# Designs tried in a protein design run: designed miniproteins, single chains, continued (3). Part 3

Each design is a single chain, and the fold is of that chain. pLDDT is the mean over its residues in the fold that is shown.

## One batch from the design tools (miniprotein)

Design m8072
Fold by ESMFold2-Fast:
Structure m8072 (fold): chain A 100 residues (1-100)
Amino acid sequence: SEELKKKVIEILEEMLKKILELLKGEDPSVQEEVKRIVEETKKKIEEAKSAEEILNIMVDMVERLGRLFDEKVKDKKVLDALKRVLIEALGRIEEEVKKF
């Protein structure tokens, strides 16, 4: 569904803005890697053939970003906030997928 893809991309863009704000004090290479992962994810979403494929793409992105944050982010409060943003974004997408 094109409507589902549009909603998922909007959620991804909102998620990215929140993540970049939280990462302002961190190494710039972490921000660049996050942007790369999100851009790759948006492309995969646009190419997706089903709602199930969209959900699987999103789960993979959340796992990849979570691993990156665990490896590169040393401030536990920032790490916890980043993980909350990922969980919120995934939950919003799961609810959108249920509508299709």
Scores: mean pLDDT 88

Design m8073
Fold by ESMFold2-Fast:
Formats: sequence, C-alpha cells, structure tokens
Structure m8073 (fold): chain A 88 residues (1-88)
Amino acid sequence: SMSEKELKATSSVMRALGELVDSELKAKEALKKGDGKEALKYMEEGVKATKEALEETKKLGSESASRAAENLLKVAEEIKEEVKKEIE
C-alpha cells in the first residue's frame, strides 16, 4: 500500500501525463491546420505541466515519482523538438 505522500506524488505525475498527451494532440491538430506557432505553444504548455509535476514530487520527497516526472519531462522536450523540426 502506498503512503498518502506517494499517492499525492503519483497523482501529480498522472495529471502531468494527461496534460502532456492533451498538449500533443492539440499540437498535432494545429500542425494539420498549418499553425506551427500554436502547435509549439501547446507543447510549451505540456513541458510546463511536467516541470510543475517534477517540482511538486521533489517537494513531497517521492524519489520514484520524481524519477517518473523527470522521464516525462524528457519525453515532453523531445516531442517539442520534433514539433520545431516540422515547422522549420
């Protein structure tokens, strides 16, 4: 059974994952419409959500959730770079 701290940290990571997925879907739709600036804005929002989750999990002292948030941030930055390449 997870502690309340670990459950809160896990919830933060899960929320950030949902926000990142939604941001990527919105970015793909913006690219489909030829709006590269809007696509990049959505990916920047996804990156911000993952950074906020990382800060929260570190403050809670959850090593496992912080590692998960760090991995999500790396994925978010990678997707943002792929969006940049598509609009270059």
Scores: mean pLDDT 88

Design m8074
Fold by ESMFold2-Fast:
Structure m8074 (fold): chain A 87 residues (1-87)
Amino acid sequence: METPSSEELLAAAKVVNPIFEEYDKKVAEIEKTEKDPEKAIKKIEEVYNETLKRIDELLDPKSAFAKMVKKLLEDDLKKRKEELLKK
């Protein structure tokens, strides 16, 4: 079984890193400006959906890499929702 080389993974990461950085910045801004957890969650979900569309435009949605990236984003969203609901 061939695994992607570290160089191939770094090249792919370079394409998605700006998208994740923008996602993180937008989410952090929402968490700072929106004090209502339910409203913050709705705004974060909007940013999440926008980010998924960008990933689908830049990556093949059926690729293993795209599935991995989407799973990481989904797991992050779930953790952020749980943290906001605890406040």
Scores: mean pLDDT 75

Design m8075
Fold by ESMFold2-Fast:
Structure m8075 (fold): chain A 72 residues (1-72)
Amino acid sequence: EDAKVAAIREMADILSKYPLNEEAKLAFTKAAKALMDGNVEEAIQYARKAAELAGASPEDIERILEVVRKAA
């Protein structure tokens, strides 16, 4: 599997612990698209926003951002 696709799945798994509102889902979709397009900085910004909007813990936010950086 593509590293970017694997990263998107891993982010989704981490976020599955949290109820995703529409804003968080949109931010996650934008993060996934940015990552697939190779826009790492944009992917990190939207991934952080999605996690924050979902109410993720600081530990899970850091884990999500690490996943994005490794897939870049």
Scores: mean pLDDT 84

Design m8076
Fold by ESMFold2-Fast:
Structure m8076 (fold): chain A 81 residues (1-81)
Amino acid sequence: MQDIVQRVIDVTDQQIDQNQSFIDSGDPQQISYARQRLDQSRSLLDVVINHMQRNNGDSSIISRARSNSQRVQDELQRANS
């Protein structure tokens, strides 16, 4: 379980970085693709945060997941502008 949680955090970090370049491109197709991937990342982070909270998970890991969730929301907001 801990390995899965850490993988989700690592994958969402990579997805945020990659999708920032797609949003910055200004290309509608790349922005649309980035939105879909970021929505998937948000869903995964929500599952991880809920799981960790229910099982008295490490507060630092929960904090990192919440930070990534906020970054995903910020990038989705940029994609919608």
Scores: mean pLDDT 80

Design m8077
Fold by ESMFold2-Fast:
Structure m8077 (fold): chain A 86 residues (1-86)
Amino acid sequence: SEELLEKAIEALREFLKKLGFPDSVIDKVVELVRKLHRGELTPEEALKLFNEIRKELTDEQFDLVVELISAFLNDPEKALELLKSL
């Protein structure tokens, strides 16, 4: 559902912002999630976005971003519930 995806993205933005992530990183994570959900992400775009995110984050922050993206791809509803509980 597009509506469920947008609610999950909004919750993700708020969560990352509360953790002190830069807006530039948050925007790239959101772009990744949207394109992956739509099946529009090329390998070149994925590598570019991950490299740009990686440059601005610690190892621990990057691992968290990867886990969140994975959760959103597998089950956006569960990801939304998890973010609301935090």
Scores: mean pLDDT 78

Design m8078
Fold by ESMFold2-Fast:
Structure m8078 (fold): chain A 89 residues (1-89)
Amino acid sequence: EDLETAIALVNAAIYSEDPESAALNLEAARREVERARELVDPKLADEAIRLLDEGAKYAREGDIEKMKEYARKALETLRKMLEEYRQKR
């Protein structure tokens, strides 16, 4: 649930036309990953958090292209985390 929410928030950031909304969505996704951290591979969780933090940073700096690049990388990591979580259950 938390990982699926994080994926939805990252998608919202990628399709946002507002840098502030993009940053807020990536920051919210980071909180969802933190909540799910104990349930997933810590290495994947740390990588997702790093990518989300970089994306939010670039959104706040107005670099929307780099924000989208890091958000898409975070999305791929989150999808791997969700698949691994589902396989362990």
Scores: mean pLDDT 83

Design m8079
Fold by ESMFold2-Fast:
Parts: structure tokens; sequence; C-alpha cells
Structure m8079 (fold): chain A 95 residues (1-95)
């Protein structure tokens, strides 16, 4: 659930520090929002048809810390699997 509180691994904590988040815990929804800010701040989204909000947009994470955590150089905005697999690996749900 997006309301689940998660603890960040050191690797995710380092990534979120680049967008100004310095705590160890946040909700999963807040984490997803900060990841969106990271993509925007780093200019990683390659828009198709000049639409920055298209689900067909490619995210180029090559050479980024996010790409290292995902284990891929790029993914499609509509492909939720790389982000979901990363979140499962690098967060712990707090009861």
Amino acid sequence: SLDDVVRLSPELKKLLEEVGFTEETLTLGELVAYLGEYLFKKKLIIPVNNDPHSPDNIVDVSGTLLGKLLGVDSFKMSDTKPIQDMLKKYTTVIP
C-alpha cells in the first residue's frame, strides 16, 4: 500500500539525498513521489511526441545511481517492474 511506512537502505537514502530527503523512513507513496522528483531534476525522461507525461516515454538512467540500483540503462515509463523490483530489494516495511 502507498500508505505503508518503509525504511530506506543506505543506497536509496543516498539517492533521495540528491532531491533533499535526509530521513531514514517515509511512506511508500512519498518514496514514489521523490523518485519522480529525481527523474525530473536529472532530466532523465525522453519524451515521445514532445509529451513529457506520456506512458510511452523512455527513462534513460544510464550513468546514474538510480540506474545502478535498477540494474538497467533504460526503461519505459509504463514498465513498473524495474521500480517495483528495486523498491522490494532496497526498502523494509515497518509494521
Scores: mean pLDDT 83

Design m8080
Fold by ESMFold2-Fast:
Structure m8080 (fold): chain A 77 residues (1-77)
Amino acid sequence: SAEAEELLAQGRELLRQRRYLEAAEAFAKAFDLDPDNPEIRRGLEDALVGLAILHPDDAALQARIAELGARLRAWGA
């Protein structure tokens, strides 16, 4: 969808700026709209990896990362 494509573009720009939490949120919304899009999936994976590396001691963020990662892994089941 056009909305998913816009969110994908926003997520990519946020990744370029190393704004990993905002990028993860944009890609997660895009994933909900178009879960079959491999570019959205890859963007979400990249954002979650960056977020995990920058905030290893933040239990709340680590729980959110785990939740989004689990949703991504459950796709196609």
Scores: mean pLDDT 83

Design m8081
Fold by ESMFold2-Fast:
Structure m8081 (fold): chain A 79 residues (1-79)
Amino acid sequence: MEAEKELIEKFAKELEEKKEEVLEYIRSLPVEEAKAALEELIKYIEEVLKKGKEVGASEETLEKLEKVKKEFEEEREKL
């Protein structure tokens, strides 16, 4: 559980730091590919959120994941 919690917290931090770069990449893709990439990322973040709650990840970590997920959902809606 320790290693899993640490990986989730690290993932959340890296995701928040790199979200701008990820969004720039997605915006460079054709619309259909951008939609597919965003949907896959959103699903992955949902799985990480579920696992984070199970392993007792910090509230800050869970909030970061929710925030980035929401930003990706908003970007998908613009396409």
Scores: mean pLDDT 82

Design m8082
Fold by ESMFold2-Fast:
Structure m8082 (fold): chain A 76 residues (1-76)
Amino acid sequence: GRKEAAEKAAKAFYEGDVDKAKQLAIDGGWSELGAEISVGVAMLVYGVSLAIGLSEEEARKRGADTLYRVLASGKG
């Protein structure tokens, strides 16, 4: 279901495959725009995490968690 697709997308993001994360969201039933915005928000969280001095691993983890939450909440 959508929850499983959100988990797979978040895992792909954590592994550094942003394009796969977006495609997994689309395959899970999100629109292309919805997937793009969700991944964009996750990328913003990732970038801010690096800017404030978090490790690459922690930044990826925070971005992935954000992607899961945005997708799982239906973006509202």
Scores: mean pLDDT 84

Design m8083
Fold by ESMFold2-Fast:
Structure m8083 (fold): chain A 65 residues (1-65)
Amino acid sequence: SPLERRLVRLETLKMFIQMADDVAVDIYLSQGKEDEAQKIKDLGDKILKEMDKEIEELKKQIKES
């Protein structure tokens, strides 16, 4: 269904964002920049939480169909 395709696309995008955030955090940590690493981690966590809300809403819409 169109909703199932949208869910797969959002879950895939979330995986790429998580990987990019993890790589950025690791780079800052490797440079001894723990404060910068924490800020990037916090930003990523915030974005991923909003994406999780959208994913959960889509899952609910699919379940009610």
Scores: mean pLDDT 87

Design m8084
Fold by ESMFold2-Fast:
Structure m8084 (fold): chain A 62 residues (1-62)
Amino acid sequence: SEEEKKQEEVVQLAIEMVKNGKLSMDEVLEIFGQVLQKATEEGEYDVLKINERIKKELESKM
């Protein structure tokens, strides 16, 4: 599905950033947790939109 493809893209980006020393694994988990918490507080449960937010947050740390 489109959601699965976007999730895979986000996971691959996170792995690459950890391998390149741009983020620690703890920082990746923090970003995921913060986005999920904010989305839940806003009533956003669209997996595609949540993954797009995570991707943007990860890219902001590049």
Scores: mean pLDDT 83

Design m8085
Fold by ESMFold2-Fast:
Structure m8085 (fold): chain A 81 residues (1-81)
Amino acid sequence: MTEEELIKLAEEFKEQGKKDIEEASKIGVEEAKQAKENGIRQMEWLKKEGEKISKEAGKHVEKLKKEFEEYGEKLVKEAEE
């Protein structure tokens, strides 16, 4: 896997993870929390794969993971309202 392929995959995982949380939040708060945790685990795996390619790839995926976590926390809080 190239660095470009990994970063593209991480961006796709972030976008899909956001959609998964949005759909889960329509079902309930617990489902939204589970979708968020699943997305975080997948992004953590991608970060470790990125670090094996280059320090820059790992850092890029880490930034995407942080953005995903922040968005997921916001959606979970909104679902609790």
Scores: mean pLDDT 83

Design m8086
Fold by ESMFold2-Fast:
Structure m8086 (fold): chain A 67 residues (1-67)
Amino acid sequence: SLPKVTQDATDNAIAAADRLVAQGKYEEAVDMLGFMAGLAKQSGQDDNAARLEAKKAEAQALLDQAK
C-alpha cells in the first residue's frame, strides 16, 4: 500500500523545506515538497497535499527569482 502522509510527516516536511529555503537550497525544497505532495495525493490526504503544494509554490517562486 502507499505510505500514509500524516499531519506529523507533513509538518516535518514543511519544517525541513523552511530550513532548505533558509540555506538557499530552493530546488531541493521544491523537489522534496513535490515528492511529499504526490504521496499525500496518492494516499487521499488532500488537506496535507494542499499544504505541501502551497509551500512548494513559495519555494518555486524563490527558485524562479534566483534564475
Scores: mean pLDDT 83

Design m8087
Fold by ESMFold2-Fast:
Structure m8087 (fold): chain A 100 residues (1-100)
Amino acid sequence: SSKLEKLREIRRETRERIREILEEHGASEAQRRHTLLLVDLLLQEIIDMANENVPVEETKKTAEKGLALFRERTTLDEETLARVVEVVEEAIKRMLEVIE
């Protein structure tokens, strides 16, 4: 599916952008690994829901809950977290536009 290909591209681009932010902010190897895993899980869930043709409104609710959990589970400092969250929010918005 061309939609699924676009969603996977957004996930890949988002992971690379977040890796760069984490490196620029001096995050530890453990913090980088943990943060990238959490981001990958969140964005993969959106892809899985799109692949199963779940309604956009349900996917939006799931993404909002996933982002809240991401904020709670990450061990990043406030400044780095804010930058990463901005990128994740942009990725979610782009992915939802592809699904609509």
Scores: mean pLDDT 88

Design m8088
Fold by ESMFold2-Fast:
Structure m8088 (fold): chain A 69 residues (1-69)
Amino acid sequence: SEIVREVRERILADPRISERYKELLAELAAKLVEREISLEEFMKRMEEAGVPLEDIETVDRILSEAGQA
């Protein structure tokens, strides 16, 4: 999927996202875009992993710009 590729590349390249969480966020965002998980499950998994609010806000912006949020 073109959107999945765009979202993943943007997450992995964004300097505002913590390196520790980039792969997890890219995987979860890809699953959300592909409708494999709900928005509720996506938020829950980020919370369980301890993802910082600023990283969540950056991913939300990327998803919104790609037409997924």
Scores: mean pLDDT 82

Design m8089
Fold by ESMFold2-Fast:
Structure m8089 (fold): chain A 82 residues (1-82)
Amino acid sequence: GEAKALALAELAKQLAETDPGKAVGAVTKALDEAPPECQSAALDAAKEAAEKALKEGKSFDEAVAEAAKAAADALVDCLKKK
């Protein structure tokens, strides 16, 4: 449910800088628990963050970390507005 999605998104935000692989896992689980409108917002945020990171010359791993963080931030914002 939404509470589980929020908890997983907050965890993903904390993990994004220290363990990007676990952050991706947490975001993926949060997306499965989130309503469709919040899933769309998170995926859009992840895409924009990844494209920006790659345009700035960051590595693929850094782009994945930025995407996971952006998705988690968007999920938290969307879920808190409900």
Scores: mean pLDDT 81

Design m8090
Fold by ESMFold2-Fast:
Structure m8090 (fold): chain A 68 residues (1-68)
Amino acid sequence: SAGEQATQALSEVNKQVNAKLDAAGPDATVDQQAAISQEIADNHRVVGVETDADGNHVKAARIEKVPK
């Protein structure tokens, strides 16, 4: 369903958020971690989703910075 695919796309975006948090390192404060997550949420949108051949599993999601 479209809702299930949207949930999987958000899961792929969360992987990208986690990669940025990992790059910030274990010394990143809760405020810094929140700022990274909020920056992605506020300034980016899901532009494309790549699924498997059956459309059941999201393989990759692309995010794009929202234009000012």
Scores: mean pLDDT 61

Design m8091
Fold by ESMFold2-Fast:
Structure m8091 (fold): chain A 80 residues (1-80)
Amino acid sequence: AAPTPEQEAVYREIMRIVRELIDWLDANPDASDEEIEKRIEEAMKRVREVLDKHGVPKEQQEAILAAVERHLRHLAEEVR
């Protein structure tokens, strides 16, 4: 079945956070590893807040957070 409107809202908010990190990485190609790590941590904190705000079950939160972190770290490697 298609995602619920609530699930779509969560997805859109997470994708905005991901897009903001991509835009920052594109604007800062010479960013240090420390700066990149800080930005990933800030993005992950925002993702967790989105999941909590929308009442996503804890088991699903852990899976989503792991997938998002892996994706963000992969994106960060493209800047190196």
Scores: mean pLDDT 81

Design m8092
Fold by ESMFold2-Fast:
Structure m8092 (fold): chain A 72 residues (1-72)
Amino acid sequence: MSPTTLAVADYLSTLPVGTVVSVAELAEALGVSRAAVRRALDILEKEGVVERVPGRPGHYRKTREIRHAPPL
């Protein structure tokens, strides 16, 4: 996973489930390009951590807690 993806995941981990974030907000908060943030959010969307908000381009909603589960 890229450093940007980890930084985005860490930022999202501080927010409640259901929080909507924008690409612009994350890019500004993390000091990275909007392109890097979009790639990170695409990865996290595939992992089920966030989902795109219908009708709101560049906005994503946190779908679950971001926590690495220990081995069962």
Scores: mean pLDDT 77

Design m8093
Fold by ESMFold2-Fast:
Structure m8093 (fold): chain A 99 residues (1-99)
Amino acid sequence: SMAAAIAAAEAELRRRIAELRADLAALRAQMATETDPSRLAAMYTGFALRAIGEEIDFERFLAALGLPASVRDALLARFRAEVAALLADFRALVDAALA
């Protein structure tokens, strides 16, 4: 059913964002002891690339569910907004570590 497909998409969005949040928490712990700007930049770049990969995978997951374009676009926009917030949080941590 459409309701079941939407519920599956919502659950997958929450799961993927929770994994990215856990990754950021682990990186935050590493950053607390890191003073090398090049390593901090590499950690940020690595996280950003992982987030891009997760977006591509999520878009493919949504396409496989056969959801209407408007529903897919709304879910993808929510995923992008959550990722943007995580990247902003990570950038703030890098800026604080370099201060």
Scores: mean pLDDT 86

Design m8094
Fold by ESMFold2-Fast:
Structure m8094 (fold): chain A 89 residues (1-89)
Amino acid sequence: MEKRERLLNLLKEIRSTTDLQKAKEIAHEIVRLAKEMLLEEGKDEKEVNFRADVYLALIDLAGSPEQVYKTVEDFLLEEGLLTKEEIEA
């Protein structure tokens, strides 16, 4: 519960950020928190680490805060940590 609330708060923070570097820092924290949640759900550590590394690389390649938060939203949706409705809210 607390980790999910933290995740939702970080998503609100990243969407309001106009600084690219700050957006990337928040995105790295979101990916880290999401990784912890997936491991607590019993997901395979190697697969979780591999997918997280892919999204971290995409975040690092992003040229705008909007690209950063869209990448993070895609990750959370693909991993089933948030529903489409929660992301669209």
Scores: mean pLDDT 81

Design m8095
Fold by ESMFold2-Fast:
Structure m8095 (fold): chain A 69 residues (1-69)
Amino acid sequence: SPIDRVLREIERERSRMDQQFEKKREEIEKDLKDDPQRRQLYLDSLDGMRTMHNWVLEHELQRRIREIQ
């Protein structure tokens, strides 16, 4: 169905995003292993960006579903 296609596309985008954020988290932890204060700031920033992207994807999902219905 058109709805199933939209759900699959959004799920694929979320999965890709999660993989990118996981890689960035590993880079931060490796590069800043000896600087706990800066490491924490970067990790907090990364978590904030991930939360914002999830918000955007939820709004995009709702918009696409409304366009079909």
Scores: mean pLDDT 86

Design m8096
Fold by ESMFold2-Fast:
Structure m8096 (fold): chain A 130 residues (1-130)
Amino acid sequence: VEEELEKARQYLEQAEAAVDAGDIVSAVEYAIKALEHLLRAVREATEESLPALVEELDRLIDVLDRLAAATKNPEAKRKILLAASYVLEARSYLRLALEGKLPLEEARRLAAEQLEKAIEYLREALEILK
């Protein structure tokens, strides 16, 4: 989990820099890499790792919202916003587990399913932007 979170943070930092530079294609590529590492971290999540996972998913949502705002292509923008919505759903399941309202095993499975869909939409956005 810790290794996957560290790699996700590195890619999120690169995605933020790419958005600031106006490099939308690189920003989407780095966001996909960050999300792939977050997906692995979620699959291995423990109660101790939940707060850090929620924080990094919140950071990714902010990155995706900024990326969507910077994206001129309407189809790619829509796909990025859909990805952000699935990340938000994944975060909600992990937060429910953190609050003791959902079993950790079920939260991991449901959150992972949402993050897989987010990855699919970001890959679609990348194909449109290439």
Scores: mean pLDDT 89

Design m8097
Fold by ESMFold2-Fast:
Structure m8097 (fold): chain A 65 residues (1-65)
Amino acid sequence: SMAKEEAIKKIEEWLKENENVKGVRYEGDTLIIEVEEWNLEAIGTVIRAMGEAFEIGGSVKVKEV
């Protein structure tokens, strides 16, 4: 596993490539991904982010803006 700060930077980097993602932040140990709307792209983003977050011991939650 990698340092939490390093993992956050990597997650933010690839999330910037997804136009449906409007923001990313941590609340405690939970990674919050803000999306414009739910669709297959948003679901794919969540699945990938869950994999990265679980490697650092966190969880993931998606929130519509």
Scores: mean pLDDT 70

Design m8098
Fold by ESMFold2-Fast:
Structure m8098 (fold): chain A 83 residues (1-83)
Amino acid sequence: DVVRLLAEEVLRILRENPDVTFQEALDRAVERLVREKGVSPLEAEIARSLLMMYAYITTKKSLADLTAEETEEIVRELLKLLE
């Protein structure tokens, strides 16, 4: 599941780079999935859109307004739903 792979990669980037915004972590995660994991660019962009939509629906905040803690919690909750 590409959405799960993206969410796991975003969580890894945020844990390794605490000063990175959610948008920056998401951009880096997509690039890594395409370049290093062989995920198609289309599937990676669909997964990005779904993760962004999930974040907005659950928080009603833009990505720029999310704290690091809120971002990490959103990604963890999404990973539980993908089990």
Scores: mean pLDDT 79

Design m8099
Fold by ESMFold2-Fast:
Structure m8099 (fold): chain A 89 residues (1-89)
Amino acid sequence: SKMDKIIEMLEKAIELLEELRSAERNPERAAALDRQIEDLKKILEDAKNGASVDEIIKKIEEIREEYLAQGRRDLAQLYDEILKAIEKI
């Protein structure tokens, strides 16, 4: 289903963020990555527990816009790629 593919994409995004976090030595960037991993893990649990596709997309869009507002284009780019991938399903 579309949701199964979204779950797979979220799991991959979490894995990529955890890899970035393991290499991150700046404490402020590390803290931002930790928060982001936690936020995506919550969205993943919502997706597994019956949240709608539209609700999941909206939550990801909100996180992306928050990071863009903070000047964190590096973090926002991952969410942009996830949203584009979801749209193609």
Scores: mean pLDDT 84

Design m8100
Fold by ESMFold2-Fast:
Structure m8100 (fold): chain A 64 residues (1-64)
Amino acid sequence: EKVAAPVNLEINEEAAKALEEKYGIKVEVLPPIRTDTKEAQKKLEELLELSKKIQEEIGKVLEK
């Protein structure tokens, strides 16, 4: 699709629920790896900052 609407993620979850109710099987939907909410964006930025700090610490250990 050209533009992904936020509802696309909700549709996947609703479809999984409908399939589970209709066919009586558990459907496990993999979460999309996309920042479609501000909260997800914040979490990603936090992880990137932590990753940078870890890389810096590794560099220090190697230079010791």
Scores: mean pLDDT 59

Design m8101
Fold by ESMFold2-Fast:
Structure m8101 (fold): chain A 98 residues (1-98)
Amino acid sequence: GTVEDVLKEIDEYKKRVEEEFSRLEAIAAGDPEVAQRIRQLRDEALNELDKLKKETIEAGKRSAVDLVKTYKKFQELKEKIDSRIEEARRLAEEVRAA
């Protein structure tokens, strides 16, 4: 169950990331350049999560140690994506305040 559990966590996080970036893009709709930047940050985050899903599947075929390393990469990736969401939030707030 550990590979399936990690894949489920990645999918649930990916859904939250997609929903949050879509919400922020809607707030930034008054500035097309900012909306485009938020779309780019979303697409980059979703691509990184998709790559991690593929790595998780391959790690699960190798060993429990490789799966644990991939889970650590997932935690580190979440921190990076959460930082990008915060960047997108700041950009959206600047558009709303203008």
Scores: mean pLDDT 88

Design m8102
Fold by ESMFold2-Fast:
Structure m8102 (fold): chain A 90 residues (1-90)
Amino acid sequence: SNEEKIREEIRKLLTEIEKQISAILYVDRNADKYTPEEREALIAEHRKKIDENIQKLEELSKQLSPDEAELVRKAIEIARKTYEEVLKEA
């Protein structure tokens, strides 16, 4: 169904966000391998991808039932909290 396709796309986007957050953490943990400029550029690119994927999640959630949209919103909030904590260390 169209709803099942939307749920699969949401799952994929959430996985990509987690992957991007892990990439920021990798850059932070391996900071000695990068110049300050390279580190900032890499973090900025991953940050941009996270923001773009969150926007896509918010748009897709509009096509779901209110209960399912609320679950997506909670997942986005968890991802944003994790992302903010990682950036505080980076």
Scores: mean pLDDT 85

Design m8103
Fold by ESMFold2-Fast:
Structure m8103 (fold): chain A 78 residues (1-78)
Amino acid sequence: LKDAYDYLTKGKDYAKKGDLDKGKEYTDKASKLAGSVNSPLGKRMSESAREASKLLKDGDGKEAIDLLDRTIDTFKHS
């Protein structure tokens, strides 16, 4: 999960810089890695990252950044 968390942070940082393609790339990596952990926390992180990836693909960068930020914060306190 730590590596998935790090990829979520990178995805958010790229999206904030306006690089939505790189943001999506790292967010997709986070989703796959979190999903591989087979835990309730990993599943929630994977699902949130997948939703953020869709927002990035659609050009909804601000909404994707907000979702990634909430996901990162939730995991930090879990």
Scores: mean pLDDT 80

Design m8104
Fold by ESMFold2-Fast:
Structure m8104 (fold): chain A 97 residues (1-97)
Amino acid sequence: MLAELREALEAGDLARVAQLLSENTPFTFVVGDPAKAADIKENGYKIRVGGLTLYSTRDNEAVRQLAVLLALKFPEIGELVLDLKGNTVTLYEVRLA
């Protein structure tokens, strides 16, 4: 488990979380506008895998596979709000499990 990831999650450091996930997955994580998180949680899709709740602008096989990867590799993540376009994940909110 990444000790640095837990520290970043506890600090609410979205930029550091995005950096660590980019370094440890085949995806590029970038920081989005956190003000968009509430809209995505209300009007987007909710995907649950194990202990992870993932809110997404899209519900497709690629997003579901991303959710499985994140739930298995980073069990310290309890909640994510994101958008996936190709190999780029825009991250709007993250919460510790």
Scores: mean pLDDT 86

Design m8105
Fold by ESMFold2-Fast:
Structure m8105 (fold): chain A 97 residues (1-97)
Amino acid sequence: SASTEKQKEEMAEKLREEVREILSRYLAKVRAGEEVSEEERELAIAALARLVYLEELERGLPVEKAQEIAARVLEELRALEEEELVARAEEALARLE
């Protein structure tokens, strides 16, 4: 059990690190008035959905339910306007710090 718990913590830490990096880059571009590509927008959306998946697992939800929530969040985020996506990214980044 100790080995599995260590692997879960290490993967969670890596995922948080990746999400922070992606969201920081996305927000820096938006704040600089630079054009964000569709690829960069999708990377930010995917990062947010993956963070939600991790957070739901850490709250004690089973994998199946956490996956369902993450999938719904992914669809919701894709429908957002840039200002709303920025707000979601800023909120997520604040939780990571």
Scores: mean pLDDT 85

